# Designed miniproteins, single chains, continued (4): the designs that were tried, part 51

Each design is a single chain, and the fold is of that chain. pLDDT is the mean over its residues in the fold that is shown.

## One batch from the design tools (miniprotein)

Design m13761
Fold by ESMFold2-Fast:
Structure m13761 (fold): chain A 93 residues (1-93)
Amino acid sequence: NREEEIQRRIERVEEAVKSGKLDLDEAGRELFRLSLEGADSRELLELAERDPRVAGMAFVLLSQRPDTPEEHLQRVADLALEEGQREAEERRR
């Protein structure tokens, strides 16, 4: 069960922080990654539409899921491409 495995990984991160094995910045990055892994395809699409900076990560996660609707995958791919083009334009300035 994917949700149970993600929950166990969250609990392990929390235990590592409490025991001093992980700092709060490292824990924050891992918990953010786990929250994206736990989101369904619609939630990842909605997140990418609200914050296109995460569209690339959302695309990778959705492409690894065989049950992802093609329409959701395509939309997130388009958002990731648009954000990449925007960043490339800013680097040219």
Scores: mean pLDDT 72

Design m13762
Fold by ESMFold2-Fast:
Structure m13762 (fold): chain A 65 residues (1-65)
Amino acid sequence: SIDDLVREVQLATSPEAALAALERLLETGDLEALDRALKAMHVRFGDDPRVQAAIAAASAQIRAA
């Protein structure tokens, strides 16, 4: 479920796990779930350049929707 994917991002123990869950969330098109996941990723893994790039890309996709 979408809520399970948000939980996967929030509970991820590594940037890789969080990024995998975020990619699956992007496929759902749920903008509210994406917003919650992106906020969690920024707080938890914001220092990782891969996470920074993914947040920027996802934010651009949300703005285009």
Scores: mean pLDDT 82

Design m13763
Fold by ESMFold2-Fast:
Structure m13763 (fold): chain A 89 residues (1-89)
Amino acid sequence: GPETGLRLAKEGLADAKRAVEEAKKLGEKASLPTAIALALTAIGAIFNGELALKLAPDNAEAVALAKEAIKLGKEALELARKAIKNGKP
């Protein structure tokens, strides 16, 4: 329902923000296990944002937070993918 959607949007945004900050701090020098963990966190944030949109489509706050979670999650995932591809273990 809307309350669950709002909670997932808030949690997804918090995870996405943390993942982006961690990705920017580590850059291409992230170890392979760290880069993989970052990618998984980013995927989870995107999933929670998408689920929040499905559960609370009429809640403007939940929709705004969920869209930001998806946006930042995708940014973190792209940074993590670059670290996985270009980082040496």
Scores: mean pLDDT 83

Design m13764
Fold by ESMFold2-Fast:
Structure m13764 (fold): chain A 78 residues (1-78)
Amino acid sequence: MADAYRAQGDAYRAQGNYIQSGDLYRQSGDLYLRQGDLDQAVRSYNLSIDSYEQGGDFRSSMDVSVRILQLGVDRVFP
């Protein structure tokens, strides 16, 4: 479930595993998008982008950023 992936992402981020947390947030965003929840999808994707950037994985960060652009929305900060 999208909620479970987000919770796992939070756990990995707390451990300093930013790349793994980014992957989990991205999966959460994909699931919210499939459910039609655009707001939650964008929030999860933004968490994914931030986690990948903190982990130095700019390639994955860019891929998620392109996904948000394809949805026609700007980045949303908490």
Scores: mean pLDDT 79

Design m13765
Fold by ESMFold2-Fast:
Structure m13765 (fold): chain A 89 residues (1-89)
Amino acid sequence: MKLVPSNVSNTPESQALAEELRNWVDSLPPELKGAAQKLFDTYLPGLTNDDVPKFKEIIDLLYTESEEKVEEKAREFTKEVEERQNKLA
C-alpha cells in the first residue's frame, strides 16, 4: 500500500544497485555529499535497474562540474527514462 512503488523496478538487483549508489554517495567528500544526496533523493525513484549505473556516472560529474549543471543532466536523464517507460507501458 501507499504510493510511490508503481514506477520503480522492485527486483533484488535494482534494490542492490540502489543501495550501492546510496553507499557510494555516503562515501563522497563532505563538499559533494549534500549535492549528491539531493540528486539521489530527487531522481533515483524514477530510474530503472539499467539506469542506476548511468545515474551514478552523472553524479560523479560533481567532481568536475557545478551542482547546477549536474542537476540539469540528472533531470534530462530522468525525463528520458520516464518517456521510455511511458512508451513501453
Scores: mean pLDDT 69

Design m13766
Fold by ESMFold2-Fast:
Structure m13766 (fold): chain A 61 residues (1-61)
Amino acid sequence: MGEQAAENLKRLAEEYGKAGDIDGLKMIRKAVERAQAAGGLTPEQAEELLKFIDELIEKAK
């Protein structure tokens, strides 16, 4: 469960990262946290996505 949600969030993060949209990346980061809190993502999926998004934000700075 949550595989489709994780894939969708990762794809959106990649799109915002390619655009250099730090605000968009921060918004997706909050969406990942909310999805994990709601049970839509496993803790492992959320951790991997947050790490990936944080790396994209670092590169966009």
Scores: mean pLDDT 81

Design m13767
Fold by ESMFold2-Fast:
Structure m13767 (fold): chain A 94 residues (1-94)
Amino acid sequence: MDLENLKSSAIYLMEEAADIARQAGDSKTFEELQKIIENIRNAKTFQELTSEVQRGVELITEALKTSDLSPDQKAELEEIRERLQNIAKKGEAL
């Protein structure tokens, strides 16, 4: 998998997480995820991409603890987090 394919996958998942945060009224998580998305778009190495993906995973983990999420929103964010963790593992292996 090349860098651009991993970036596209990570951005897609981060955008879905950001939309859930917006729907939940979590403006802080939404804004922080948007900054991570921009940093991922500008990432030139697998190390830079992996660092930003890990930061996104940490934000989603915090949102799962602190945000007023519906059961469906929690399930979607948990799935997004797992998929982002897998991207980070792939980036570390490359």
Scores: mean pLDDT 86

Design m13768
Fold by ESMFold2-Fast:
Structure m13768 (fold): chain A 95 residues (1-95)
Amino acid sequence: AERELIRRRAWWLATVEVTGAGLSYYTSPEQAIKNAVDSAKATYRLFHSREPTEEEVEEWREAAERGVRLAQEGLSVDEVVDRQQARVREVEAAA
């Protein structure tokens, strides 16, 4: 139960981080963060019976900001994806 929730949260945050990184190649850092969070909110509304909490939205914002920073440091989108996939695999192995 707790391990599955940690795994699902890791997958969701990894997706937001990769989205932020990817968008930062085509727009400003501020707009990339905003668009990544807005996309996450829209997706959440489609698949859940409730609005995301302020705490969940703040976690998504922090994830998008991490992705943008990694892209600014010169990591490619593929490198960000590889790092996130490795992290998710570690969480799945621990579950």
Scores: mean pLDDT 78

Design m13769
Fold by ESMFold2-Fast:
Structure m13769 (fold): chain A 77 residues (1-77)
Amino acid sequence: SLEEKIKEYEEKAKEAEEEFERERREADELREEAERRGYSRELVLEEASEGMDMLGAAAKRVSYQREAERLRKELEE
């Protein structure tokens, strides 16, 4: 049903938001480590990887939330 699809996308958006927050915390920890120890090749690569993961999670969240809103409007009409 349309209601089930809305719930599915809302759950996926919530999961993507949790993923973003987790990646953000990991990025903050890497930044603090870099400030204490200095930047190494390993830390630079890890920071870049976390940045890409954060962007991916943010894009997923926006896409799923937008789809849920579209379906919600369709259900209300």
Scores: mean pLDDT 79

Design m13770
Fold by ESMFold2-Fast:
Structure m13770 (fold): chain A 57 residues (1-57)
Amino acid sequence: ERVEVSVSTRGDWTDEEVRSVIRLMLQALRDNGLRSVSANTRLGDKELSVTVTLRPV
């Protein structure tokens, strides 16, 4: 029933870029009629990981 989506990439990420990624993920959820249950963002040294846990409506 729960789906976990993780996006990980390497690079010099800014706060603006992190916010943009989160915004796009939320938009994709809305387009597919899914609810976001949890979102977690980790910004490491030259690394970005975003995990979103979804639940069907």
Scores: mean pLDDT 63

Design m13771
Fold by ESMFold2-Fast:
Structure m13771 (fold): chain A 81 residues (1-81)
Amino acid sequence: MEEEKIDELFKKLDKNGDGRINYGELIQYVYELAKERGEEVSDELIEKAKKLFDMLDKNGDGYITKEEFREFFKKNPELFE
């Protein structure tokens, strides 16, 4: 059940459909989420997103795989709520 929400979120981020998300797609989602909540994107929110991306992108190729995203979400669900 929780995995379905993770899969839906990943599909939202993976705009080119290649099964990976890049930093630009993640940041765009952060901006979209802030707009939905009626909030401005703060420097703190952007920094948190960058740290999250850097932790998931262990090989430094600029992409996060669906498996890496799922594992991190399960360990840190509070970061996505």
Scores: mean pLDDT 71

Design m13772
Fold by ESMFold2-Fast:
Structure m13772 (fold): chain A 114 residues (1-114)
Amino acid sequence: KELEEELEKAIEMAKKYSDSEAELYIKLAGIYVNVFAETGNLEYLKKAFEYAKKALELAKKEGNKENLRKVQELFRLIATLASLYDEEEMKKIAEEAERLAEELEKELGFSLKA
């Protein structure tokens, strides 16, 4: 697989078909989660987390509730994936992503707690 070519193509498609900057960064975070899942390279999960945090900042500025919901889902996914690793940096990402997802759950008025 030509991973770099597929990654570049996915990024260009995200840039062309995003209605806002928040949507672009949501798509970028998702792309990097998928690349992480394919490669197991923790650097891609770190990039996904950074893009998800940027998407959060932008979605809050835009006031877009649907984008905030998508960012919440991304943080929960990233937290779950990072929690599978014993590396200190991954533990920090898992904890921060989980906290950000819980904060968004409160702001959106959705409860996913049992």
Scores: mean pLDDT 83

Design m13773
Fold by ESMFold2-Fast:
Structure m13773 (fold): chain A 84 residues (1-84)
Amino acid sequence: AEETARALVERMVAASERLADLLINGEVSLEELEALEAAVLAELEPLVEELKAHPEVWARVQAELAAAIAARNAEINARVEAAA
């Protein structure tokens, strides 16, 4: 469960980094973004289902993901504000 939680967080971070790189440096269509998002969700589904069987671990993973997303959004907002 702990190892599955770590794998989920690591894969989410890696997927987020790939999306950011495509948006910043690449030309990507909305259809390609939707396809990539669907593929990532399908890859993560079995890990999420396993973690749902361990509510305490799942709650911690959700908190860790929320914190990581909040930190990243703050970083993006800081860059946007610096560009204004």
Scores: mean pLDDT 70

Design m13774
Fold by ESMFold2-Fast:
Structure m13774 (fold): chain A 62 residues (1-62)
Amino acid sequence: TDDLKKKAKDLIQQSSDAIQAGDLQTAKQLVAQAKKTIDELGKKTGQPASDISAQLVDELDA
């Protein structure tokens, strides 16, 4: 679970970096991968994907 959480955070950060660089195609792919990782984490933890996504965004801003 910690590995999936770290992977999701890394993908979200990389997507943000790609958007800032103007690489929207790469950003789209990274967002899709992050969503799949969040969905998998939700299935393992029993939490809604929306709650996990919000928690990961908050942790990146902190």
Scores: mean pLDDT 77

Design m13775
Fold by ESMFold2-Fast:
Parts: structure tokens; C-alpha cells; sequence
Structure m13775 (fold): chain A 67 residues (1-67)
């Protein structure tokens, strides 16, 4: 899979595993902008079934804004 698609599934996995916003920010800082976008989109796709995904979406958007 391309890096963005891999990051998308990592975003979904992070929501399912209950990753914290701080952990998500630390993880995303090491990634390319495309990977951070994938992670954000993956977390966002889970938002309708898990409202806690909002924290991960916000964390990814914060990191993406710095790039």
C-alpha cells in the first residue's frame, strides 16, 4: 500500500486502540504530510461510531498545520 493508505489504516487502528491525542501527535510528527493526512482521514472515518476519534483528528490536523 502507498504511505497515505497505510496511515489511513493506522488512524482507524489508533481510534480502535484508544490512542491518546499526545501519542497521536508524537507519532504524526515523524511522518510526511501525506501520511498525516491519511491518519487524519482514517480517524475521521471512525468519528460516527466513536466520538473519541475527534481528539485524534484534531491532533493530526495540529501536526499537519505545522508542516
Amino acid sequence: MDPRTEAFFEGMKAVAQGLSAEEARELARGWSPEEVEGFRDGALSMLSVDPSARGLVDAAEEVLAEK
Scores: mean pLDDT 81

Design m13776
Fold by ESMFold2-Fast:
Structure m13776 (fold): chain A 55 residues (1-55)
Amino acid sequence: MTYTGVSLDTGESVSAPTAEDVLRKAATLPGSKVAIYKDGVLVATASREGIRASL
């Protein structure tokens, strides 16, 4: 199982085997919004600020 975080502003992406790790990595992506995918399926969208507040 692989999680992928994608910056909606720049298209830059990060991947991790756990939701926690992908959220931590996604918080470092440039831009204001991130989409989170699990095995290619969209599971969440959040602002960078919202992701940081969740960690």
Scores: mean pLDDT 75

Design m13777
Fold by ESMFold2-Fast:
Structure m13777 (fold): chain A 89 residues (1-89)
Amino acid sequence: MEELIADVRAAFEDIKKALEEGNLKQAGILSVALAIRLVGDDALTEEEITEVLRKLNKAIDYAKQGKIDEALKLIDETEEEVLRRLRER
């Protein structure tokens, strides 16, 4: 579990960095990679993974609109929710 939590934290940091750098394509790729990792580890339900991807895509859409602070806030909220669910496993 500790390795998965560390990997998830690193993935969210990489997504935030990509958004801050304006690399929306990389942010999308990293979001999909995170979802694949969560599926592979059977870490979250299909519904929970779908909700995570929905929120990450919404954050990317905020960044496309120049709303980078809104995008980063949504990423942070999504990370907290994922980490909370992993701890409750």
Scores: mean pLDDT 84

Design m13778
Fold by ESMFold2-Fast:
Order: structure tokens, then C-alpha cells, then sequence
Structure m13778 (fold): chain A 97 residues (1-97)
């Protein structure tokens, strides 16, 4: 490997990976990521030509935004009781339909 510091591209790839992980972690908790984080994710996925993942990300945000505060609290309570992620509870409910 090169005896030099990480290339700017390699640093960007690491930073982008952390950004995506943080955003998906928020979605997994049934929370909408911050506006700034959402914007960064859109820019990353568009730059990588992953429009399929971008559409999925936008659908998940819209789904969480469509939930009432009471529905979000109930999902969090169920997830906590079962010691699972909120996203898993949501996925199970979708699969039952």
C-alpha cells in the first residue's frame, strides 16, 4: 500500500459511509434524520448513481413522517418491550398485510 496519507477520495468514502449509517440508524429507530443529514444522503446516493436506494430512503422518510406522534411512541414501546429495532416492528406489520 502507498506510504502516504489517505487520498481525499478514500476519506470521502469513509465519511459518506458514516453519514449513511447514521441516517439509516435514525430510520431504524423510527426517527426522521435531520434536514442536513437527509440532504447529505441524497447527495451521496445521487453521486453514486444509486437512485434505487434513494427512492427507498425517501419512501422510509415519508412513511415515518406519515405516522402520528402517538403511533411513533407505540412503535417505540413495542420495540423496547421485545428488545428489537423499531424498523423490525414496522417490517413485521407490513409483512402481515
Amino acid sequence: MEPVVLSEKAREEIENGVTLSLAYMKLALGEVPSEELVKKVREILEKENRLDLLEEFEREIARIRSLSEEERLELRREAARRNVRVSEVMAEREARE
Scores: mean pLDDT 73

Design m13779
Fold by ESMFold2-Fast:
Structure m13779 (fold): chain A 55 residues (1-55)
Amino acid sequence: MSKKKKEEIKKLDKEAEDLSDQLAKALHDGADPSTLQSLRDKIKSLIDEKKKLES
């Protein structure tokens, strides 16, 4: 795997971690279902992108 791919994967990991923290906070704060769904969709998109880069 190239250095650029490793850096991109690391960036996606950090973004997914940040969104996961935001989702946890939104759940704790009782955010509406549409907000929770939006955060879940973004996290899934990042995970799918990371899997694509690892393949």
Scores: mean pLDDT 81

Design m13780
Fold by ESMFold2-Fast:
Structure m13780 (fold): chain A 76 residues (1-76)
Amino acid sequence: SHDEKIEKALETAKELIEQGDKEAARLVMEIEVEQTESLSPEEKAELRARLREAEKQDAAAAIETFEEVRRRLLEA
């Protein structure tokens, strides 16, 4: 299901953040943002911007932001 894809994407993104590859983590989550059809273009742009800003954060703060995005995708 799409929900299963979102959960797997978050798990992959967390692993990538822990390995220092925040750019790859963002790209993984951006795919799921675009695939979530119930989100408006404005909501998708907001979530993409949050993921880009997370690249500038430390690993713990980045993971927290990614978990917030995951929650938004599952609620959509």
Scores: mean pLDDT 86

Design m13781
Fold by ESMFold2-Fast:
Structure m13781 (fold): chain A 64 residues (1-64)
Amino acid sequence: VEEYAKKAAEAGKAGDGETGAKYGRLAYESGQTNEKAAMAAAVGGAVGDGAMAERGAKLAIESG
């Protein structure tokens, strides 16, 4: 589900790591694929808040 990945990236760009991690996890659970998890983390990190958004999203996805 691309909309969750986009919300995670937007939260990362705004500096909101908590929201980024939440939507990153939702993207993974909805898609149930490693590709969705990688997309959420990469987009979040690339858009604006590198380490924080990427790390938060990855940890949330891995914990699921």
Scores: mean pLDDT 57

Design m13782
Fold by ESMFold2-Fast:
Structure m13782 (fold): chain A 102 residues (1-102)
Amino acid sequence: GSAKLSPDELERELMISMVRMMISVEQIAYDVFTKKASESSGKEKEIYQQIADIEKQTRDQLQAILDQMEASTDLATVKQLFDQAVAIFKQAQAQIDAILAS
């Protein structure tokens, strides 16, 4: 059906949808790097396992934030949680870049 959302409800749903997308990206990355680790040996296997572990931890942290966002009807709370989700997502990428540079 056609949803008639208020501007605040639309903004909340957009932020929730963006965090769901971030979780999906982390899940895909976890699956990809877990497979790469299984097909690798030595140092490459260790690197891919470390990346997979970061992706899994990031996914789990984002899921906990999403659960809090979905439980809240307060837009200010949802915005703060969204900012936390974005920060966690960016931090994960920085950690992976550091591992790949080493």
Scores: mean pLDDT 89

Design m13783
Fold by ESMFold2-Fast:
Structure m13783 (fold): chain A 82 residues (1-82)
Amino acid sequence: ALQAKAQQHLALAQQYREKEDYKGAGLHYTKAADVYDQLGDTDQAIRLLQEARDEFEKEYERTGDPMAEVAAAVTDLVIRKL
């Protein structure tokens, strides 16, 4: 079920955050947001994409990885499209 997929991704995002794996956390918040968008819950999808953007920004601040900066920027564009 889609709801079960969303809950699994949220649990994984929280687990990655606890390990300070901000890239992993951002990825799983993005996957959870996609599931909520498929369910028509746009408000929840936007909220989770904002969480994902914040996690990618933390990764960029910690590592300077340009791919994390790009991930944050792409996530912001997706929020604007919703």
Scores: mean pLDDT 86

Design m13784
Fold by ESMFold2-Fast:
Structure m13784 (fold): chain A 102 residues (1-102)
Amino acid sequence: SKFEELLKKAKEVLSKKYKLSEEEVEKILKFIEEVYKKNPELALKLLEALIKSVLEFISLAAIYYTEQNKLEHADKLFDIALELKEGKMTDKEALSKFAEIL
């Protein structure tokens, strides 16, 4: 499926490009799989964003948590997105902090 192909690409990006730990990679991929069960279109957008733009990925995840009424999680992700926009945080640091919030 397109979802399985994008998951494989996302895993490679997280592991090889950003050099995240196996635990961090597993947490992020499990989050996307959980989103897929509720909103498959958003999960595909999250995977495409992960490959293309970490800022877009974090922003979409923040919107998702807002829709789930998980406002404390959403606020933390909006803070990460702001730091990324301002160049105060690297893509790797943002993804590691995201994994900690999960």
Scores: mean pLDDT 89

Design m13785
Fold by ESMFold2-Fast:
Structure m13785 (fold): chain A 97 residues (1-97)
Amino acid sequence: SANELILQAEVSIGLALLSLSLEMYETAKEHLLLAADYLIKAAELLGKPAAVNKARELKKKIEELDPNDKEKLVELARELEELIKNLETIPDGPLAT
């Protein structure tokens, strides 16, 4: 279910933040990539193309990131958390004008 995928994304973000606190930056990046993948699948199941596109954008930023850039890893973790919090409020289908 989408709720199970959201929970998996939240767990992965938590593990990324824990890894950052331990200075395990490669591991943190891997957990953020997992979180992004879970959010893409959750957004697809919920029929929210704007959320799918945002999750894919964040995944690409994480993939391209130097894992030693801890400030950017923290920023991307926050953006993933924000996407989770806003997922219910993102409209289904094309954005209403």
Scores: mean pLDDT 82

Design m13786
Fold by ESMFold2-Fast:
Formats: C-alpha cells, sequence, structure tokens
Structure m13786 (fold): chain A 68 residues (1-68)
C-alpha cells in the first residue's frame, strides 16, 4: 500500500541518518525508534503497520551497531 511504502521510505531515511550520525548505543537506538513511532502515530498510520516498520527499523539499526 502507499502508506506501507511511505513508512518504509521513512525507515530507510532513519537508517541513513543513524549511519551519518553514528547512532550506536542501545539508548540512542531506543530514542530514535520512539521518535519514529511517535512521528508515524501523529500522522495517523495504523498501529499494526507502525509495529511492523518499527521492528524492521530496530533490526536494521542493531545490524549497523553490530557491524560498527
Amino acid sequence: SAAEEVARGLAAAMVAYARRHRVLTEAEIDALLQMFRDLLASRGFPEALIDEVVAELRRELEAERAAA
């Protein structure tokens, strides 16, 4: 869906942001994920989609942390 595509595009932008700013600690990742969740919720995205995309983003950010 268009909403799913937009949410995943925003998640990809968050990964790019984390790479540039070296968001590497668990606390920094948690803060970024909470900010992202709040953003999607404020835009009226369904909770099921928010949960899915936030889980995917967490996985990608943890992979970046592990590779650092």
Scores: mean pLDDT 80

Design m13787
Fold by ESMFold2-Fast:
Structure m13787 (fold): chain A 67 residues (1-67)
Amino acid sequence: SIEDIRSQILKKTGEIVRLIGDLVQVQLQAAQSTDPAEKAQLEAQAAQLNKQIQQQLQEINQLSQQA
């Protein structure tokens, strides 16, 4: 139903907000790091979080097409 689709979109939107919060924290830590190895690891973590955000957004787009 449309109600079920809207519920799923809201849940995924909440997940995106959480992931963006995590991404901001990781990016700030990477910017402040003086250790090149630590900075590289944090940048890799940020890239993974960006991938997860894009996946959730794509799933929301697919759900929106069904509404």
Scores: mean pLDDT 87

Design m13788
Fold by ESMFold2-Fast:
Structure m13788 (fold): chain A 82 residues (1-82)
Amino acid sequence: VPTPEQIDVEVDVALALIQAAVARLYASRHKLSPEAEKKLNELIEAVDKAVQALEAGDYDTAREYVDKAFKLFKELNEIEKK
């Protein structure tokens, strides 16, 4: 049975995947600035690394990349704020 900490990481990875999907959908409809496009690419990479770590059972690394993804999503939203 997964520990509560493992469940928390899995939930956060799922949330990061949703945020990345939302950001990609937005980018498909709007031309991003170069700064925003760079942050989107960094967000996608961070989420991919979090998923890979989770699949490998490396919950510490998954947490690190999930936290990075959440920060990047926030930064991307701040760049696109008008």
Scores: mean pLDDT 83

Design m13789
Fold by ESMFold2-Fast:
Structure m13789 (fold): chain A 60 residues (1-60)
Amino acid sequence: SLTTSADSAVKEGDAAFKNGDYAGAVTAYGKAIRAYSELGDATKIAEVGKKLAEALAQQS
């Protein structure tokens, strides 16, 4: 399901971030935001958006 895909992408991003794979985290969090956008879940979009911003900051 779209919800399961979104939740899995967040977990994938969190694992990548924890391991210092910031590029992987950006990709996974981006995937989660796309899925939550289709679901219309503004709270999850905001939550994952903060994680994405942090991962992007670590890449630069």
Scores: mean pLDDT 86

Design m13790
Fold by ESMFold2-Fast:
Structure m13790 (fold): chain A 114 residues (1-114)
Amino acid sequence: SEEEQLLAALLESLSLVLSPEDFAKVKEALASSEEVRKLVLEIFKLLGKLIQALLDGDLEKAKEYLGKILDLISKIEDEELRKILIDYLRSVIELFQNEELLKFFEEKLEELKK
């Protein structure tokens, strides 16, 4: 299926970026829950749009996509999986060296803890 092809491509990509321990946790979570699979696939589709907005210099669109990604991550009940996804997202944002976007990210995370 298209979902299986997208999931396989995502897992291959994550195996290159995540630690073996974090990768194993993500793989297990995706295998155990269709709801988690759908959330994670949507998060990574939005991450692609976020990266494109950053490359285009569209900071407002980047903030909008980032906010939506964080809202989706907040719906994941597995605290360890949420931490892995948040840490990965932070590392991606740090690569762009945009202080305003990093500040927005940390402020939005704090709001979602309430």
Scores: mean pLDDT 83

Design m13791
Fold by ESMFold2-Fast:
Structure m13791 (fold): chain A 110 residues (1-110)
Amino acid sequence: DEEINLIGFLQTRLEIVEDTNLSIESKAKFVLLSYLQAKNLLSDTTTKLFNQAILAIENNKPEEAQQLLDQAFELAKKEPNLTNEIKLQAIKIAQIINPEIANELQKLLE
């Protein structure tokens, strides 16, 4: 069951950021990037930046993590694979995981 596995993966990813001092905007970017990574929709360059952001979060470097998330998110927005359909699916799954994150993500993707 791909959707159930994806929801479980994203819930586990959200646990990495939920207890951090990162803004709701940065947490929403993290969830989108996690979704796109799980779907193999990120370029190698964006994947490297996102993996660096994850390491910064794990090492309690929130300022570095925010900068890396912002860079990865801006690159992801320019990726040809980030269609309106993919954006809507990401928001739908985010809504199941955390409605506040989904609302923020919807605003960021307008």
Scores: mean pLDDT 86

Design m13792
Fold by ESMFold2-Fast:
Structure m13792 (fold): chain A 78 residues (1-78)
Amino acid sequence: SILDLLEEKLKENEEKAKELLANPKLSEEDKKKIEAQLERVKEFLERFKETKSPLDLAVAGLEIAGLEFELERLKKKL
């Protein structure tokens, strides 16, 4: 299902985030941003699980894409 695809994508991003969070060159500010972004993605995905709304699905997808973009940006900056 589309939900399974989003959960798999979140899992991939969680693994990338763990690698970045373990990097001693990553600033404390950027670590907090990653952790906040991960929590936000989980909240919106959980909202979609409750509502099953296409709008909530779109929001969850956008939040996952935003997290992926931020992780790639930070990785390149290091």
Scores: mean pLDDT 84

Design m13793
Fold by ESMFold2-Fast:
Structure m13793 (fold): chain A 61 residues (1-61)
Amino acid sequence: SVEELNQQMLELARQASEQEAKIKEETAKTGDEAGGAEKLAQLAAEANEQILKLNDQLAKA
């Protein structure tokens, strides 16, 4: 179960990195720096929340 949780954390990080790259590419194409920054902040907040939940599960395992 701990190994599965660690794999979920790694997959979450991979998906977040892919989404971050896509947001940066879209921002570069559109020139919407403010919109891009807001999307990156939202992505970071969501990823952090999920990481905290997984860490809580690991602590209880």
Scores: mean pLDDT 79

Design m13794
Fold by ESMFold2-Fast:
Structure m13794 (fold): chain A 105 residues (1-105)
Amino acid sequence: MLAELERRLEERGLSDVIEAIRRVVAPLVEAGRLDLAERLRLAAARLVLLLLDKAPIEEILEEAERLLELEREALLSFHPDADEAALEERRREVLEEARRLLLEE
């Protein structure tokens, strides 16, 4: 599954995006959180492909929310005492920015 999504990104000339995603999840791989790293890579690749294919806004936002929830899980796995209110504010800001960008086209 992941290999097929990454292949689709490579076919679109987005190998640098694949590398960026791998770099973002590298701390999870180093910590042995391989399942979480794979889930984040899958969600990120799927979100990028949905954006490229101009999928319905609701599908893009649903995948974005899934990615943000995985990001929260990853952050809390390293910092279990992290400020959850600050994490929720960041999630809200990212989703609002995504909605704004989608409304531009």
Scores: mean pLDDT 75

Design m13795
Fold by ESMFold2-Fast:
Structure m13795 (fold): chain A 91 residues (1-91)
Amino acid sequence: SNEELIQQAFEELRLAEERVEELERRVEENPNPSPREATLLLAELAAISSEAYLVLKIIRKYGTPEQQQEAEERVRALLERVEEIRRRIRA
């Protein structure tokens, strides 16, 4: 059902937000990652961004206007956090 698709999409978004929080913690604990560690972190950030865009597409297609607004705000915040982590790793 459309309701189940929306619930699944928001659950995927919640998991993506938790993954970003974990990456923020790891970068704070190790601000100078090795080239290998940096490569793996960048790959994980790219995967999270991809997942966030897919979630947004689903919610835009099947969600209510309120659900669409919530998803757009949360995805925007998530992508801003991803970009901040990316900048720290490349500095």
Scores: mean pLDDT 89

